Designed miniproteins, single chains, continued (5). Designs and how they scored, part 101

Each design is a single chain, and the fold is of that chain. pLDDT is the mean over its residues in the fold that is shown.

## One batch from the design tools (miniprotein)

Design m19507
Fold by ESMFold2-Fast:
Structure m19507 (fold): chain A 83 residues (1-83)
Amino acid sequence: AEKTKEEFQKLWKKLGGDKRMVPIAVQESVINTVKENPSEETKQISVDVGVDFLRSMGYSDSDVNISRSSIILGADTVIRESE
């Protein structure tokens, strides 16, 4: 959870700190966290941390749900491709 949040902040800064890039940074951070430990538990915890962060930054429920769906799809792909 905390590791995902730290990776999100690093990716967001690398993308120039633009608020519009926050959902992309969260998605990349969650996917990277799941790549390190491909499991349903890691996915659930990382997705929850990312979604909570988006909500804390004032994104709408609609925007958060769209981001959540994209993040889950990416994470599921990583888990599916893991041994």
Scores: mean pLDDT 74

Design m19508
Fold by ESMFold2-Fast:
Structure m19508 (fold): chain A 97 residues (1-97)
Amino acid sequence: SREALAEELRARAEAINERYPEAVNELAKVRSMEELREVLAKLPRELALEILELAIRLGEEVLALAKQHELDEEQQKKLAQAEEELAALKELLEEIK
């Protein structure tokens, strides 16, 4: 269910924050794919992969919810940009694997 998925994603995010609060603080400041690459490059590979997988899953759920609403042209452009950013995250995940 959606509730079970939300609880799983929250628990995973809390576990990362508890173990690596400095990494979470640096990630919260990220505003571009380039900055994201720099932060992830400083982390252990396994943690970087876990963070990317969580970010991709959260992004997919947010986009799925947004698509359930009728969007105006400006909102559709923002959705398209978010989909492009999600595709870039998936490509980055494959590069790090």
Scores: mean pLDDT 78

Design m19509
Fold by ESMFold2-Fast:
Structure m19509 (fold): chain A 100 residues (1-100)
Amino acid sequence: SDQQQQRDMARSTLDRIRGLSNRMISMTTDPRLIRSIRDLIDLVRQVFQNSPPVQALRILRVAYSRVVRAYGYIQQGRIDEALRSVQDGIRTVRRMMQRS
């Protein structure tokens, strides 16, 4: 079904977020950044479990873009900007969950 296809795409996106987030955690010793990444992982898991498939996919794609940006900042040693990207991701995801 269309809903099953969207659910499968949402699962794939969630798996990509988790994979990249775990990689970011292994690349930093900043406790604020590690905590924020873990909070984002928990939040996107809740989105996948509790949101309708179309909304989950839309929200998870936005979360993924913020995680990719944060990963780029970590690679550059720009830890405060990585932290801001993750925190922006959390705020945006929470806002999108309220709209859905």
Scores: mean pLDDT 90

Design m19510
Fold by ESMFold2-Fast:
Structure m19510 (fold): chain A 85 residues (1-85)
Amino acid sequence: ERAERLLQVAEKYEKEGDFLKASIAYLLAAAYFKRNGQEEKADELIRKAAEISGKPYEEVKEQVDKLVANPEKADFLADSLIAEA
């Protein structure tokens, strides 16, 4: 599952100190959990991505909502990040 793979990627980058890639992975994972109706998990990951990236929660939430609206784009970005990791 892409959500589970993205969480593994996020945790790996966070451990390595690559907070930019970690925050992107958490943001992408949040989009997948939101698509699956798991709002509480998605919100937790949005907050985590915002904290790690230093971005406002509302900005990250808007990015997640855009990815939920464009599943093909989200899938392409997720597959690219997973392949890189």
Scores: mean pLDDT 83

Design m19511
Fold by ESMFold2-Fast:
Structure m19511 (fold): chain A 77 residues (1-77)
Amino acid sequence: IEEILKEFGIEILKVVDGLTAEEAEAINKEVEETEGKKVIHVPLLEPQPPEEEYRALIKEAVEADPSLKYALIGRKP
């Protein structure tokens, strides 16, 4: 995952265990509002999908907003 984010010039800000998608979005919004950084949340799925699916997700997000430079990674318990 980190390698794919690095390919798109995106840095991981935080990895959080037990984070729901809704909680990740709330944190992303807070970071954007307080730090002025636009972030993408990347849920770690169970089981892990193929690398190409994560690459597609990240590419889609970056193409929608090229100012994305940071990521939050959320893991479900």
Scores: mean pLDDT 65

Design m19512
Fold by ESMFold2-Fast:
Structure m19512 (fold): chain A 108 residues (1-108)
Amino acid sequence: SLLELIDRIAEEAIAEARRRVPTDLDLRRVDYLSESLPDGSFLLLLAPEFPIVGMVIRDGKIVKLEGPKYSVDMSEEELYLMALRAVWFALGGEPDPSVPDSQFHTRV
C-alpha cells in the first residue's frame, strides 16, 4: 500500500540519519505524519521542521508531488533522498555539497 511506501521511506531516512549524526539525539522524536486528503492525495510531514509534501495517489501509486519545489513527478528513490535530507537537516546535519538543494527546502 502507499502507507507502506511512506513508512518505509521515513524509516530508511531516519535510520540513515542515525548512522550519520554522531550524537546521542533521541531519534524517537523524529517522526512522520501522514494524512489522507479527500481528493486521494496524501500529506507527508517529517518532524521536526520538514517541509510539507503533498502526494497525489491513484491506484495505490504516487503519481506526483505537490508543492513549490515538488510539482514534477518523482521516483521512489528521489522521494527517499528528499526525506533523508530533510531528516538530516532537522537533526542539525550539514548540507551535502554533492547534491543540489534546488528540489529541497534548505531552511529545514
Scores: mean pLDDT 46

Design m19513
Fold by ESMFold2-Fast:
Structure m19513 (fold): chain A 94 residues (1-94)
Amino acid sequence: SPEEQQLQKVRQLVEETRERFTEALGHPLLTPEAIAEDEARLEEAREEIIKEYREMLKQTDIPSIQQILEELIKGVEQLTDSLKALLRGERLVV
């Protein structure tokens, strides 16, 4: 069904989001250069995944999928901001 096809696409986007954030969090030691690179990677991942969610949101007329995508967009934005704040906090200590 159209709903099943759209849910599969949502699952793919969620998995891509998880992989991107997992890679961004893979740095065990923070240096000023590494922090700047990690912030850039988080911002790039945020922009790319939110763009994909927004594009799917424009293509769907299914309310349940629209709600899920809107919640995912908000979640990605909030998580990215939190991770960037954490990286900046560590930078002030080192």
Scores: mean pLDDT 72

Design m19514
Fold by ESMFold2-Fast:
Structure m19514 (fold): chain A 90 residues (1-90)
Amino acid sequence: DLKELLTRQLESLARLAEEKGDERTARAARELKEAALRMLETLPEEEAKKLTVKLMALVLTAKVLIDLGDFEEALRLVEAALREAKELAE
């Protein structure tokens, strides 16, 4: 279940950001979750898998950046993905 996987991973990113005091990245991660879940409702199975892989790589990278204290770069990556998701939904 790709929706369940994305929900768990993006929510995990948001919780990590909140624990570290990065509420901006936490909010952006939850907005990205909502956008990604809407996209998964309309995407063909193969494209949905590609989106999931891309977002999983993003989540892993953002978590590392947050652990290193690089909140600005973590936010930039999540916001860039959110902008791309919004453009693809149009």
Scores: mean pLDDT 84

Design m19515
Fold by ESMFold2-Fast:
Structure m19515 (fold): chain A 68 residues (1-68)
Amino acid sequence: EEELKELQKFWLEKRAEADQLIAKGQELLAKYPEDEEKQKEGKKLIEEAVRLMEEAMEEIRKKLEEIE
């Protein structure tokens, strides 16, 4: 039970990091629609967030398998 809480906290922490990157990326895309370079930067931030979350999910999945 406590282990699940720790996993949840870990996920929330990673989600917060990723969410911040996504928000920044989306803002770049919205604020600079004419700036191709800014659009690329925004996409990169979102991609980084996705990668971060994927790795976090894999770690969590392993932990969940061990927790009954």
Scores: mean pLDDT 80

Design m19516
Fold by ESMFold2-Fast:
Structure m19516 (fold): chain A 69 residues (1-69)
Amino acid sequence: MEEVREEVRKAVDELARDLIEKQGLSPEEAYEAAVEAGLRLVKKKTGKITPEDLEFVREAAREAVERAL
């Protein structure tokens, strides 16, 4: 679980940075894309998305977008 969470944080952080810094997306657009990507990664690695996973991905995406600004 912690290994999957670390992988999600890294992927979401890299994506949010690329979307904002390289592609010029708004914070809202980058957040939505990062949440979707993070949830897809959780589903791929664990086979399901729990409410706790959803909360984790949303928080990770928010932090990633905030760091990219």
Scores: mean pLDDT 81

Design m19517
Fold by ESMFold2-Fast:
Structure m19517 (fold): chain A 91 residues (1-91)
Amino acid sequence: AERDAALARVEAEVDRMVAELQKKGLISPEGAKALRDAFVAGARALLDSGVATPEEVIASLRELFKTLAENPDLLRAVLRAAGAPDSAVAE
């Protein structure tokens, strides 16, 4: 199904972004899991609503990744909102 292919593509993009944040030392494995789960859940909701195309969701995820990598305070806020412990964020 087109939706299943779109969701798989979104999950792959989230996994790639989360791996890059871990590679840069910005988040722990626990933070990576929390971010992945939160982004995938949000992307599923957007795809299921029918108001965003898969291309728009992926573009938004890429912009979010870039913003989080450039803004450690925002990354900390997003991790806390996703339920990650404070120890999940690099100091």
Scores: mean pLDDT 76

Design m19518
Fold by ESMFold2-Fast:
Structure m19518 (fold): chain A 103 residues (1-103)
Amino acid sequence: MTLKVHIGLDSDNVVETMNKAKELIRRLKEADPETVVEVSISLDSDKKTRETGLKLAREIEEIAKVTNITVVSGARGRRALATAGDLGISRLEGETRRAEARR
């Protein structure tokens, strides 16, 4: 099973949020080693948050799969810690278009 985790980092709690995320990922892996944890990280456009977030993202890469690191400008209003994702592997995306894509 693949779990998608999104980590939003604000300048106030960058280190604490990342440490909690690392612990959660580690616990998920220890409970089921077959579970693939995919992590996406959003960083505030603040330079210090970006540098700290990128450094901590490298540590997360050692224990999980980091899929995307996004720098977000103007997104100071929302935080999301974890989302169990249906990554759309069972998604039907255009049966007609799929026939055309086959050539």
Scores: mean pLDDT 59

Design m19519
Fold by ESMFold2-Fast:
Structure m19519 (fold): chain A 90 residues (1-90)
Amino acid sequence: DEAYQRMLEGHEEEFKLIGEKSYKRGKELVSEEAGKEAAKAAREALERVLREFFDLLKDGVVSSELQRELSKRALTEPEEAADAVIKKYS
């Protein structure tokens, strides 16, 4: 409960930062619509990884290897999702 809340809290700031940067980049490179879509894609990618981690954790099946993989995905997948949207509109 508290551990999940701390993860959400830490990632909430990350959601905001990634979303703001993705929005600005998409807007400057393409359009305001592309910026909004890039920000949304980045946030959704991060939320998907966090949800998967939470669901695994509640079932007690999270190994150290899986934790490392999910942590890396939380860093890479949001950026990749934003870049894919920007590229689609360019």
Scores: mean pLDDT 79

Design m19520
Fold by ESMFold2-Fast:
Structure m19520 (fold): chain A 70 residues (1-70)
Amino acid sequence: SMAALEEEALAKLKEYSKELLFALLRFLGVDVRPEDESAPKEELVERIVEAARRRGLTLVDVLKLAESLA
């Protein structure tokens, strides 16, 4: 189901490095500020989820973007 795919995608996002999470945020058009360097990974993942939702992208789409950035 789509819900199961989204849950698996969320789990994979949580395993990414901070550098890759920042790259994803920038690619999604999120303004990444210097103070965000100290943000926990969980907060960065939540920002990615919100940015994807706002753009009408699934988390599976975000994983495909991550593959192209890594």
Scores: mean pLDDT 80

Design m19521
Fold by ESMFold2-Fast:
Structure m19521 (fold): chain A 62 residues (1-62)
Amino acid sequence: MEEIERLRELEENTDPTSPRGMTISAALLGLSVLLVVSKKTGVDPSEDIKKVLENLKKVLEE
């Protein structure tokens, strides 16, 4: 997903010790888990991924 790729780029350009950097890394970990579960179980992760990205966007904009 394009949103996940952009998030990875943002992580690479963000200080990992900052609150923003830590939040981005945590979100990427959560998204990776959702994708692995989806691949193994066939469950559609789209809604869960959207919720994670929407919540992350709100945190990063504030």
Scores: mean pLDDT 73

Design m19522
Fold by ESMFold2-Fast:
Structure m19522 (fold): chain A 74 residues (1-74)
Amino acid sequence: MRLRLDLVYLTTVARVTAEDVAELMVTLAREAARAGIELTLGVRTDADASAEDRAAVEAGLREADAIVAAARAA
């Protein structure tokens, strides 16, 4: 099975942080790897996002991508 998910961090959603989006991406990657699912993740931040929020989201995507790549190599 192949899954494609695009996530967006919005500064207007007070209950969702950049760290929450990062953690969600990592969790999705781990579960997809466990289930043998080919996962493709994308992420975008809105134009008003801070540099630190963008960095956090990008770090999460990089970690998630590494998990997916490692699962495919195994």
Scores: mean pLDDT 77

Design m19523
Fold by ESMFold2-Fast:
Structure m19523 (fold): chain A 85 residues (1-85)
Amino acid sequence: DSKKKGTEIFKKNVDDNMKVTQDQVDANRDNLSKAADVARKGADSLKSMRDSAKKAGNDEAAKYADKQRRVMDDQYNRLQQQANR
């Protein structure tokens, strides 16, 4: 099933983007403002992936991307709060 294979490839791309974003956040652990900016850009990228999957009618892929976007958005909020104190 090409749709199932496409969903699996999409989920892997989401996971790869999460890993790259997390590595960049970790690399900026001594500068919380930069770490927060990286996390925000990661969340925005995941939101775009969610929107693209939803437009393509792939609800499973869209839900997966949205779940990972929420994780990154929560990390952004925590880092931004720490950076502003």
Scores: mean pLDDT 85

Design m19524
Fold by ESMFold2-Fast:
Structure m19524 (fold): chain A 79 residues (1-79)
Amino acid sequence: MTIQTRTVTAASAEEAREAIRRFVEEAQPEHVSVTVRGADGTVRILSAPAERAEELIQRAADFVASQAGPVTVTVTGYR
């Protein structure tokens, strides 16, 4: 099993979407987990198989858009 992780700070939903999509393209995981942490301490953990990665990316981007400040996004791919 190969596990790859990337952490970014996203100021916008588009930055989060781009970062997660790029990670998925590079790592080509079988399963993806995304942890989003808002500046207010709110945490959400999202996971999906790779074939549903676009739905996961949209959900993560929606969370980032709902936050008033920058969001820490941690993407983990499993293969």
Scores: mean pLDDT 83

Design m19525
Fold by ESMFold2-Fast:
Structure m19525 (fold): chain A 72 residues (1-72)
Amino acid sequence: AEPSPEAQEFEALIKELVGDSTKLTPEQLREIAKALGIEVSDEEIAAIADADGLIDVHSAAALLSERRLAAA
């Protein structure tokens, strides 16, 4: 499905922080979430990680968007 406008904004922000990478580490996602004031658990991060333990930028942006909405 097409990502929401908010998820697209988070994707752009993530790409600015990690450069041309299409994936980020759990540690990078945790730091980005803290900087944005969004709380995500290690379990939630692990649930979206691939077989290599890396997180797709689209999946990371979707998680951040959902957590922001759930916290409101």
Scores: mean pLDDT 74

Design m19526
Fold by ESMFold2-Fast:
Structure m19526 (fold): chain A 68 residues (1-68)
Amino acid sequence: SLADLLAALDANVDALAEMHGLSAEQKAAVLAEGRAKLRELAADPSLSPRQVAVETTNHILDLITKLV
């Protein structure tokens, strides 16, 4: 479900924020952007759940790379 995907995203962002030493503000920004991207991709009926998860993860990693 979308709720399960959002919960998994939150857990992944928590782990990545700790690994990369993100501030609370940076973590909140990454989480908000990641959730927005996940909802956008999940609304696309041409994308599989796996593609939604992979593209969301790549987007989050790109955001974090630009912060560190």
Scores: mean pLDDT 85

Design m19527
Fold by ESMFold2-Fast:
Structure m19527 (fold): chain A 69 residues (1-69)
Amino acid sequence: MKEKVDEIKKLKPSNVAAAGLVQSAIEEALKQGVDKARELADYAIEAFKDDPETAELIRKVAESALKKA
């Protein structure tokens, strides 16, 4: 699942597109367990740390998805 985050970053998507793709990946990881989804969310935020606007959007979608778990 972490490789999907790396792939998303390589596509250089818009902030909204990046957040949406990461949200989908987190929701898929939730099917494997909350811990895996949380790990993926942390990885995604770290991967986008050099793009603070995208990282902020990812943080918001990750928080929303994880609160439902």
Scores: mean pLDDT 79

Design m19528
Fold by ESMFold2-Fast:
Structure m19528 (fold): chain A 69 residues (1-69)
Amino acid sequence: SRSAAEAARRGALRAGADEELAERVAKLTQESDPNGAAAIAAGAGDASELRGEEARRTIERGVKLALSL
């Protein structure tokens, strides 16, 4: 959904992702089914308080979960 995609984009940016990664996360969220979209958005949200490798791993985990749903 668009709202989940916007949440995922904002979460990724807060976590320190560049605009390209944030857009990629948003697109994956928009193209996923509702369960997948929720998983990506949650991962990006969790990453918002993290930095560096922890932030990147959290975002990647959310993306992987969404792609498996």
Scores: mean pLDDT 61

Design m19529
Fold by ESMFold2-Fast:
Parts: sequence; structure tokens; C-alpha cells
Structure m19529 (fold): chain A 82 residues (1-82)
Amino acid sequence: APSPEEQLQANLAQLNLRTAEHLVKYLEENPEIPKEEAEKLAEEAKRNLKVAIELAPKERQAEIQKKVEEIEKRIEEILKKL
């Protein structure tokens, strides 16, 4: 069974991944956001994705990496429209 610390790290990885998903969805749903604000939120999403990978349990790293790559592509698409 995972230790309380391992479970906390796994939960934080998921929280960071979900935060990045929310930020990207918000940017996709609100294309009228000023460029500077959109860029700052995109950078926050990228930071959350990095933390998600770093904290991900070894057995879930491939799954989380795949999801991170999906979200990074969505961020690139948003930034191209600015």
C-alpha cells in the first residue's frame, strides 16, 4: 500500500494536472482575454504540468506524460491565436 506521503504526492500531481486543464479550458472558452493575461495563464498552466510530471508515481508517469502532451498542444494552439 502507498505511504501517506506517496499518496499525497500522487494527489498533488493530479491536482496540478487538473489545474492546468482548467486554465487551458478557461483560455479556450474566453478568446477575448487580453494577450498579456492569456500568456500569463498559459505559463501558469505549463508550470502546473511540470509539477504534475515531477510528482507523478512511476507507474502513472506514462499516463500523465501523455495527458501533459495533449494539454501542451492545446496551449500551443491558444498562443498561435494571440
Scores: mean pLDDT 86

Design m19530
Fold by ESMFold2-Fast:
Structure m19530 (fold): chain A 97 residues (1-97)
Amino acid sequence: KLVEEVKKKMEEAVKKAIEAAKKDMREGGKVLLQGTAEVASLLSSESADEIMAVAAKQVAEALKTYDTQSEEEGIKQFEKGAEEVKRKAIEAAEADA
């Protein structure tokens, strides 16, 4: 049941974050971090810390790509990073279950 809830919440968070990032990359980052924090609150303390660290790293890397390469490449990196955060959150939920 935990895995299903985490999967649903992460799918919604990723979709909202990507839509936000296409309009405003920094807003997209905030949306992803907020959604990940809500999911992290359902996990063990160790899993929560790991998932939040992954989310922060992925947002930072996407923003760096946006600033140093291009807006288009930054958004692609963000989409890839958001899917990575979702995958890691589901793995953490499976480990906590």
Scores: mean pLDDT 84

Design m19531
Fold by ESMFold2-Fast:
Structure m19531 (fold): chain A 81 residues (1-81)
Amino acid sequence: SEELAKRAIELAEEGKRAYELGLEYISTGTKEGILKGIGHFLRGIGNAVEGYILAKKSEGELGKRGLEAAREAAKLMGGEV
């Protein structure tokens, strides 16, 4: 469905942004930065996983785009899809 595919793309993109933000915070080397970075990492991973599941349930061209977005997010995080 179009709605599932769009949500999958949104979650994958949000996951990538959260993961990248997590890396920035951790790179500060401060205790507060590291704790915030871990929080963003976990949010990013959760969103990427949810996006992948929704993309797998989607059909057609938009579903394929959702799956591609989820794959890119997973690769950024060192995972497989």
Scores: mean pLDDT 77

Design m19532
Fold by ESMFold2-Fast:
Structure m19532 (fold): chain A 93 residues (1-93)
Amino acid sequence: GREATPEEVEELLKEIARNNEGNRDLQILGKWLLGEISPEEAAEELLRLAEELGLDERGLEAVRRLAELLRRGASVEELMEWLREEYARELAR
């Protein structure tokens, strides 16, 4: 099957934010892509969400890495790679 393009992922995240659907982390990313919040604000909200949800050290480290990527001006392609790594890690458990 065809893999999703960065453009298709961006549109999906924007749609999630517009419809207030899906997980809160995806909504935060969608708001950043819509230009409703800055990359810095998105990073701060994701870190706050991770702490609120009581993620373990591994989960917190993953979110800290995502926050750093956003602060450095990461592209949707770089975010897709982060999601692939997290998905692979979850499946390896």
Scores: mean pLDDT 73

Design m19533
Fold by ESMFold2-Fast:
Structure m19533 (fold): chain A 56 residues (1-56)
Amino acid sequence: MDLIDTEDGFEIPASKVEEWKKKYGDKDPKDGSTKIVESAEYGVKVLEEAVKKVFK
């Protein structure tokens, strides 16, 4: 197993990270850089990120 440290303090196993990113895209706080974010999708991602942080 392998963990990824983020500056926001959440850690995910490397094997799970590739699946997690595939599911959410650029949602890792470590990335921070977004290419093109639509207003609607941005709002949804922010909400999902908040929920996901509380849950996992």
Scores: mean pLDDT 50

Design m19534
Fold by ESMFold2-Fast:
Structure m19534 (fold): chain A 56 residues (1-56)
Amino acid sequence: SLEDRLQQLRDELIKKVNEILEEGEKQGWSFDELSLRIQGAGEQTRQQMEQLRQQS
């Protein structure tokens, strides 16, 4: 269902954000680098969710 696919995308985004934060701490990334990467992941997921809503 559409709801299940949207939930999957939300779960994947949460996982990606956690991975970015963990890797950033390991690598010593700046706040700006972390913010850019998190925003990029969020925007990509938002676009995928919007596409699914429009196609369903």
Scores: mean pLDDT 84

Design m19535
Fold by ESMFold2-Fast:
Structure m19535 (fold): chain A 77 residues (1-77)
Amino acid sequence: MVEAMIAAGEMINNSGLSEEDKKKVGELVEEAALRSRSVEEFVALTVEGIRELAKETKDEKSKEELLKLAEEIERWA
């Protein structure tokens, strides 16, 4: 689990997201880690949360970066 959280954190930090969006995604990662009982569940919850955030975003670049991040995390598992 800790390794999955570190990997997600690195992907977030290296993303083209704004600092505000990075903070929101970081909070989603922490919540997913607390709620999950496996790495697979953690990845699923994190990806779902990021995709939901992307649906709420009106900025095209932010939406693209969020969807890209979700795909990277999904492929990591």
Scores: mean pLDDT 80

Design m19536
Fold by ESMFold2-Fast:
Structure m19536 (fold): chain A 99 residues (1-99)
Amino acid sequence: GKIEELLRELEELVRELIELDPSLGPLAETLLRLTKELVERLLKLGKEEKAIEVLEETIEALREAIRLLEEGDRLGALNVLIGAILRLIGELLDLELEE
C-alpha cells in the first residue's frame, strides 16, 4: 500500500544520509523512529491521510538534508533534521491532547 511504499522510501533515505555523513546518524535514526511512532498512532486512529502527509513531509525534509550535505552545507542539513524532529514531537503532543 501507499504507507508501506513511503515507509520503505523513508528508510532508504535515512540509510543514504547516514552513508553521506555518519555523524548525523543518531538524528536521522531519531527522525525515523518518531515518524514511525506518529504514523502508527495516526493509523490506529483511522487518520490514514494525515499519516501519508507526515511521511511525505519527512521524506521531503530528508531529501533536502541530503541535498544540503551533497552541497557541503552540514549546518543546513542539521537545521533541517532538527526542525523535522521538533515538528514530529509537536504533532505527537497535539495527538495526546486530542485524546
Scores: mean pLDDT 88

Design m19537
Fold by ESMFold2-Fast:
Structure m19537 (fold): chain A 74 residues (1-74)
Amino acid sequence: SAAQQRRQQEQQAVNLYAAATLLMVEYARDPSPETERALRELIERLRPHPDLVAALRRHAERLGLPELVALLDS
């Protein structure tokens, strides 16, 4: 049903958001090309969810990651 599909899409988006926030913390502690690449991939997958992108942008600002803030604004 449409309701079941919507719930699955919402759960997937929440899971991607959680992964992105954890990876953003790891990136802030130890920036690496692999972590940056994985984080860019997660951000692209979250672009259809503007509320989650906005939340990630605020999280990046709190962590002092201007490069990620710029990426999320793009």
Scores: mean pLDDT 83

Design m19538
Fold by ESMFold2-Fast:
Structure m19538 (fold): chain A 59 residues (1-59)
Amino acid sequence: MVEQQLKTAELLRENSKNGDDLGDKLLSIPEQASLGEKARKGSEDLKKKSDELEEKAKS
């Protein structure tokens, strides 16, 4: 159902935003820079999946 796809996409966007915030904080700490990069990459992957689900739902 379209509603479930849109709700899933919204959750992925919220998690992406939280991951980006966490990544920024970790990148500010030199010892945690590697974890910050991983958090940012995970955030980008979630955003891409969210966009794909929204496009499917709108079609």
Scores: mean pLDDT 78

Design m19539
Fold by ESMFold2-Fast:
Structure m19539 (fold): chain A 101 residues (1-101)
Amino acid sequence: SEIEKKIEELVEELVELAREIAAASDDPKIQLEAEILEGMILIDYGVYKITKDPIFLVEGLLKQAEKLVELAKEIGNEDLVKKANQLIEKLKKLLKELKEK
């Protein structure tokens, strides 16, 4: 499915962003928060693989992505803030497509 492929790609991009944020900071608190968000993204995706509810997944991923934006802002990395906001826009577009059915 085209939707399943978009979901998989967005999950992979969010996981990579969380890892990039952790790597960009030497603050153990930021590293831990990024690792927790990575774990939450993977748990949400795992739940989706069982429930097959893409709307619930994308809503969860949006919450995680918004927290990644705040974390990127806290470390002062404007490139990571931009990347996180781009993923939020992709997630919002996908959520709209899913709700219009």
Scores: mean pLDDT 89

Design m19540
Fold by ESMFold2-Fast:
Structure m19540 (fold): chain A 86 residues (1-86)
Amino acid sequence: SPLTPEELEIMRLSEKLWSAPGFEARVRLAREVIERFPNNPYAYIVPAMYLYHMLFPDEAARLLEEGLKRFPDSKLLRAELGIVKS
């Protein structure tokens, strides 16, 4: 399906994780995305994927598990968590 304007904004904000100085700054930026879009599963997924690709799989898993607590029926969150924890 095509990306929504909100999903595009989540991706745009999450891109800042690439340039963030170190782990704590990246976690802070990920939290800011979640706080801005708390009702969108992608606000958990997109920052977690960036953290995973930057070799922070434990923090990526934590964000996805937090998302699953809020969206327990999300097949997408469960699928992404499976990838990160494999």
Scores: mean pLDDT 87

Design m19541
Fold by ESMFold2-Fast:
Order: sequence, then structure tokens, then C-alpha cells
Structure m19541 (fold): chain A 74 residues (1-74)
Amino acid sequence: AALEASVAADRARLPEDFEGYKKKIEELAEEMKTDPSKRPLLASVSVAGALIAVAAGDPETAREILKYADELEK
């Protein structure tokens, strides 16, 4: 339950719009510089942000975010 509670709390703090997702990606990217365990979370949030960008009519930004997420997984 402890790990599930942490994941639920992070999910509850996830933004509802694309601008919020951009902000969250930037914050996680800075955190990853000092805490590499944030890399998988940053990749997952980046993919979610890319999907929101597509829904908002910005597929070019979505492609850039997906490339960033792919590099994080390698």
C-alpha cells in the first residue's frame, strides 16, 4: 500500500491540461538531475503530456516530447 499510496498521491497532483503537463515535465527533468530514480516517472509523464498535446492540436510538440521520452528509456 505504501508504494500505491505514493503513486496515487503523484497521480492526484498530475495536471488536467497541457500547460500543466509541460510544467510537470520540466519539474521532473530538474529532479532527475539529482535523483535518477525519477527517470521512469519522467518518461511516463512525458508520454501522457504528448497524448494531451495531440488532443490539443499540437502534434509537432507531441513528437518532440515522445523523442525525449524514448531517449529517457534508453
Scores: mean pLDDT 69

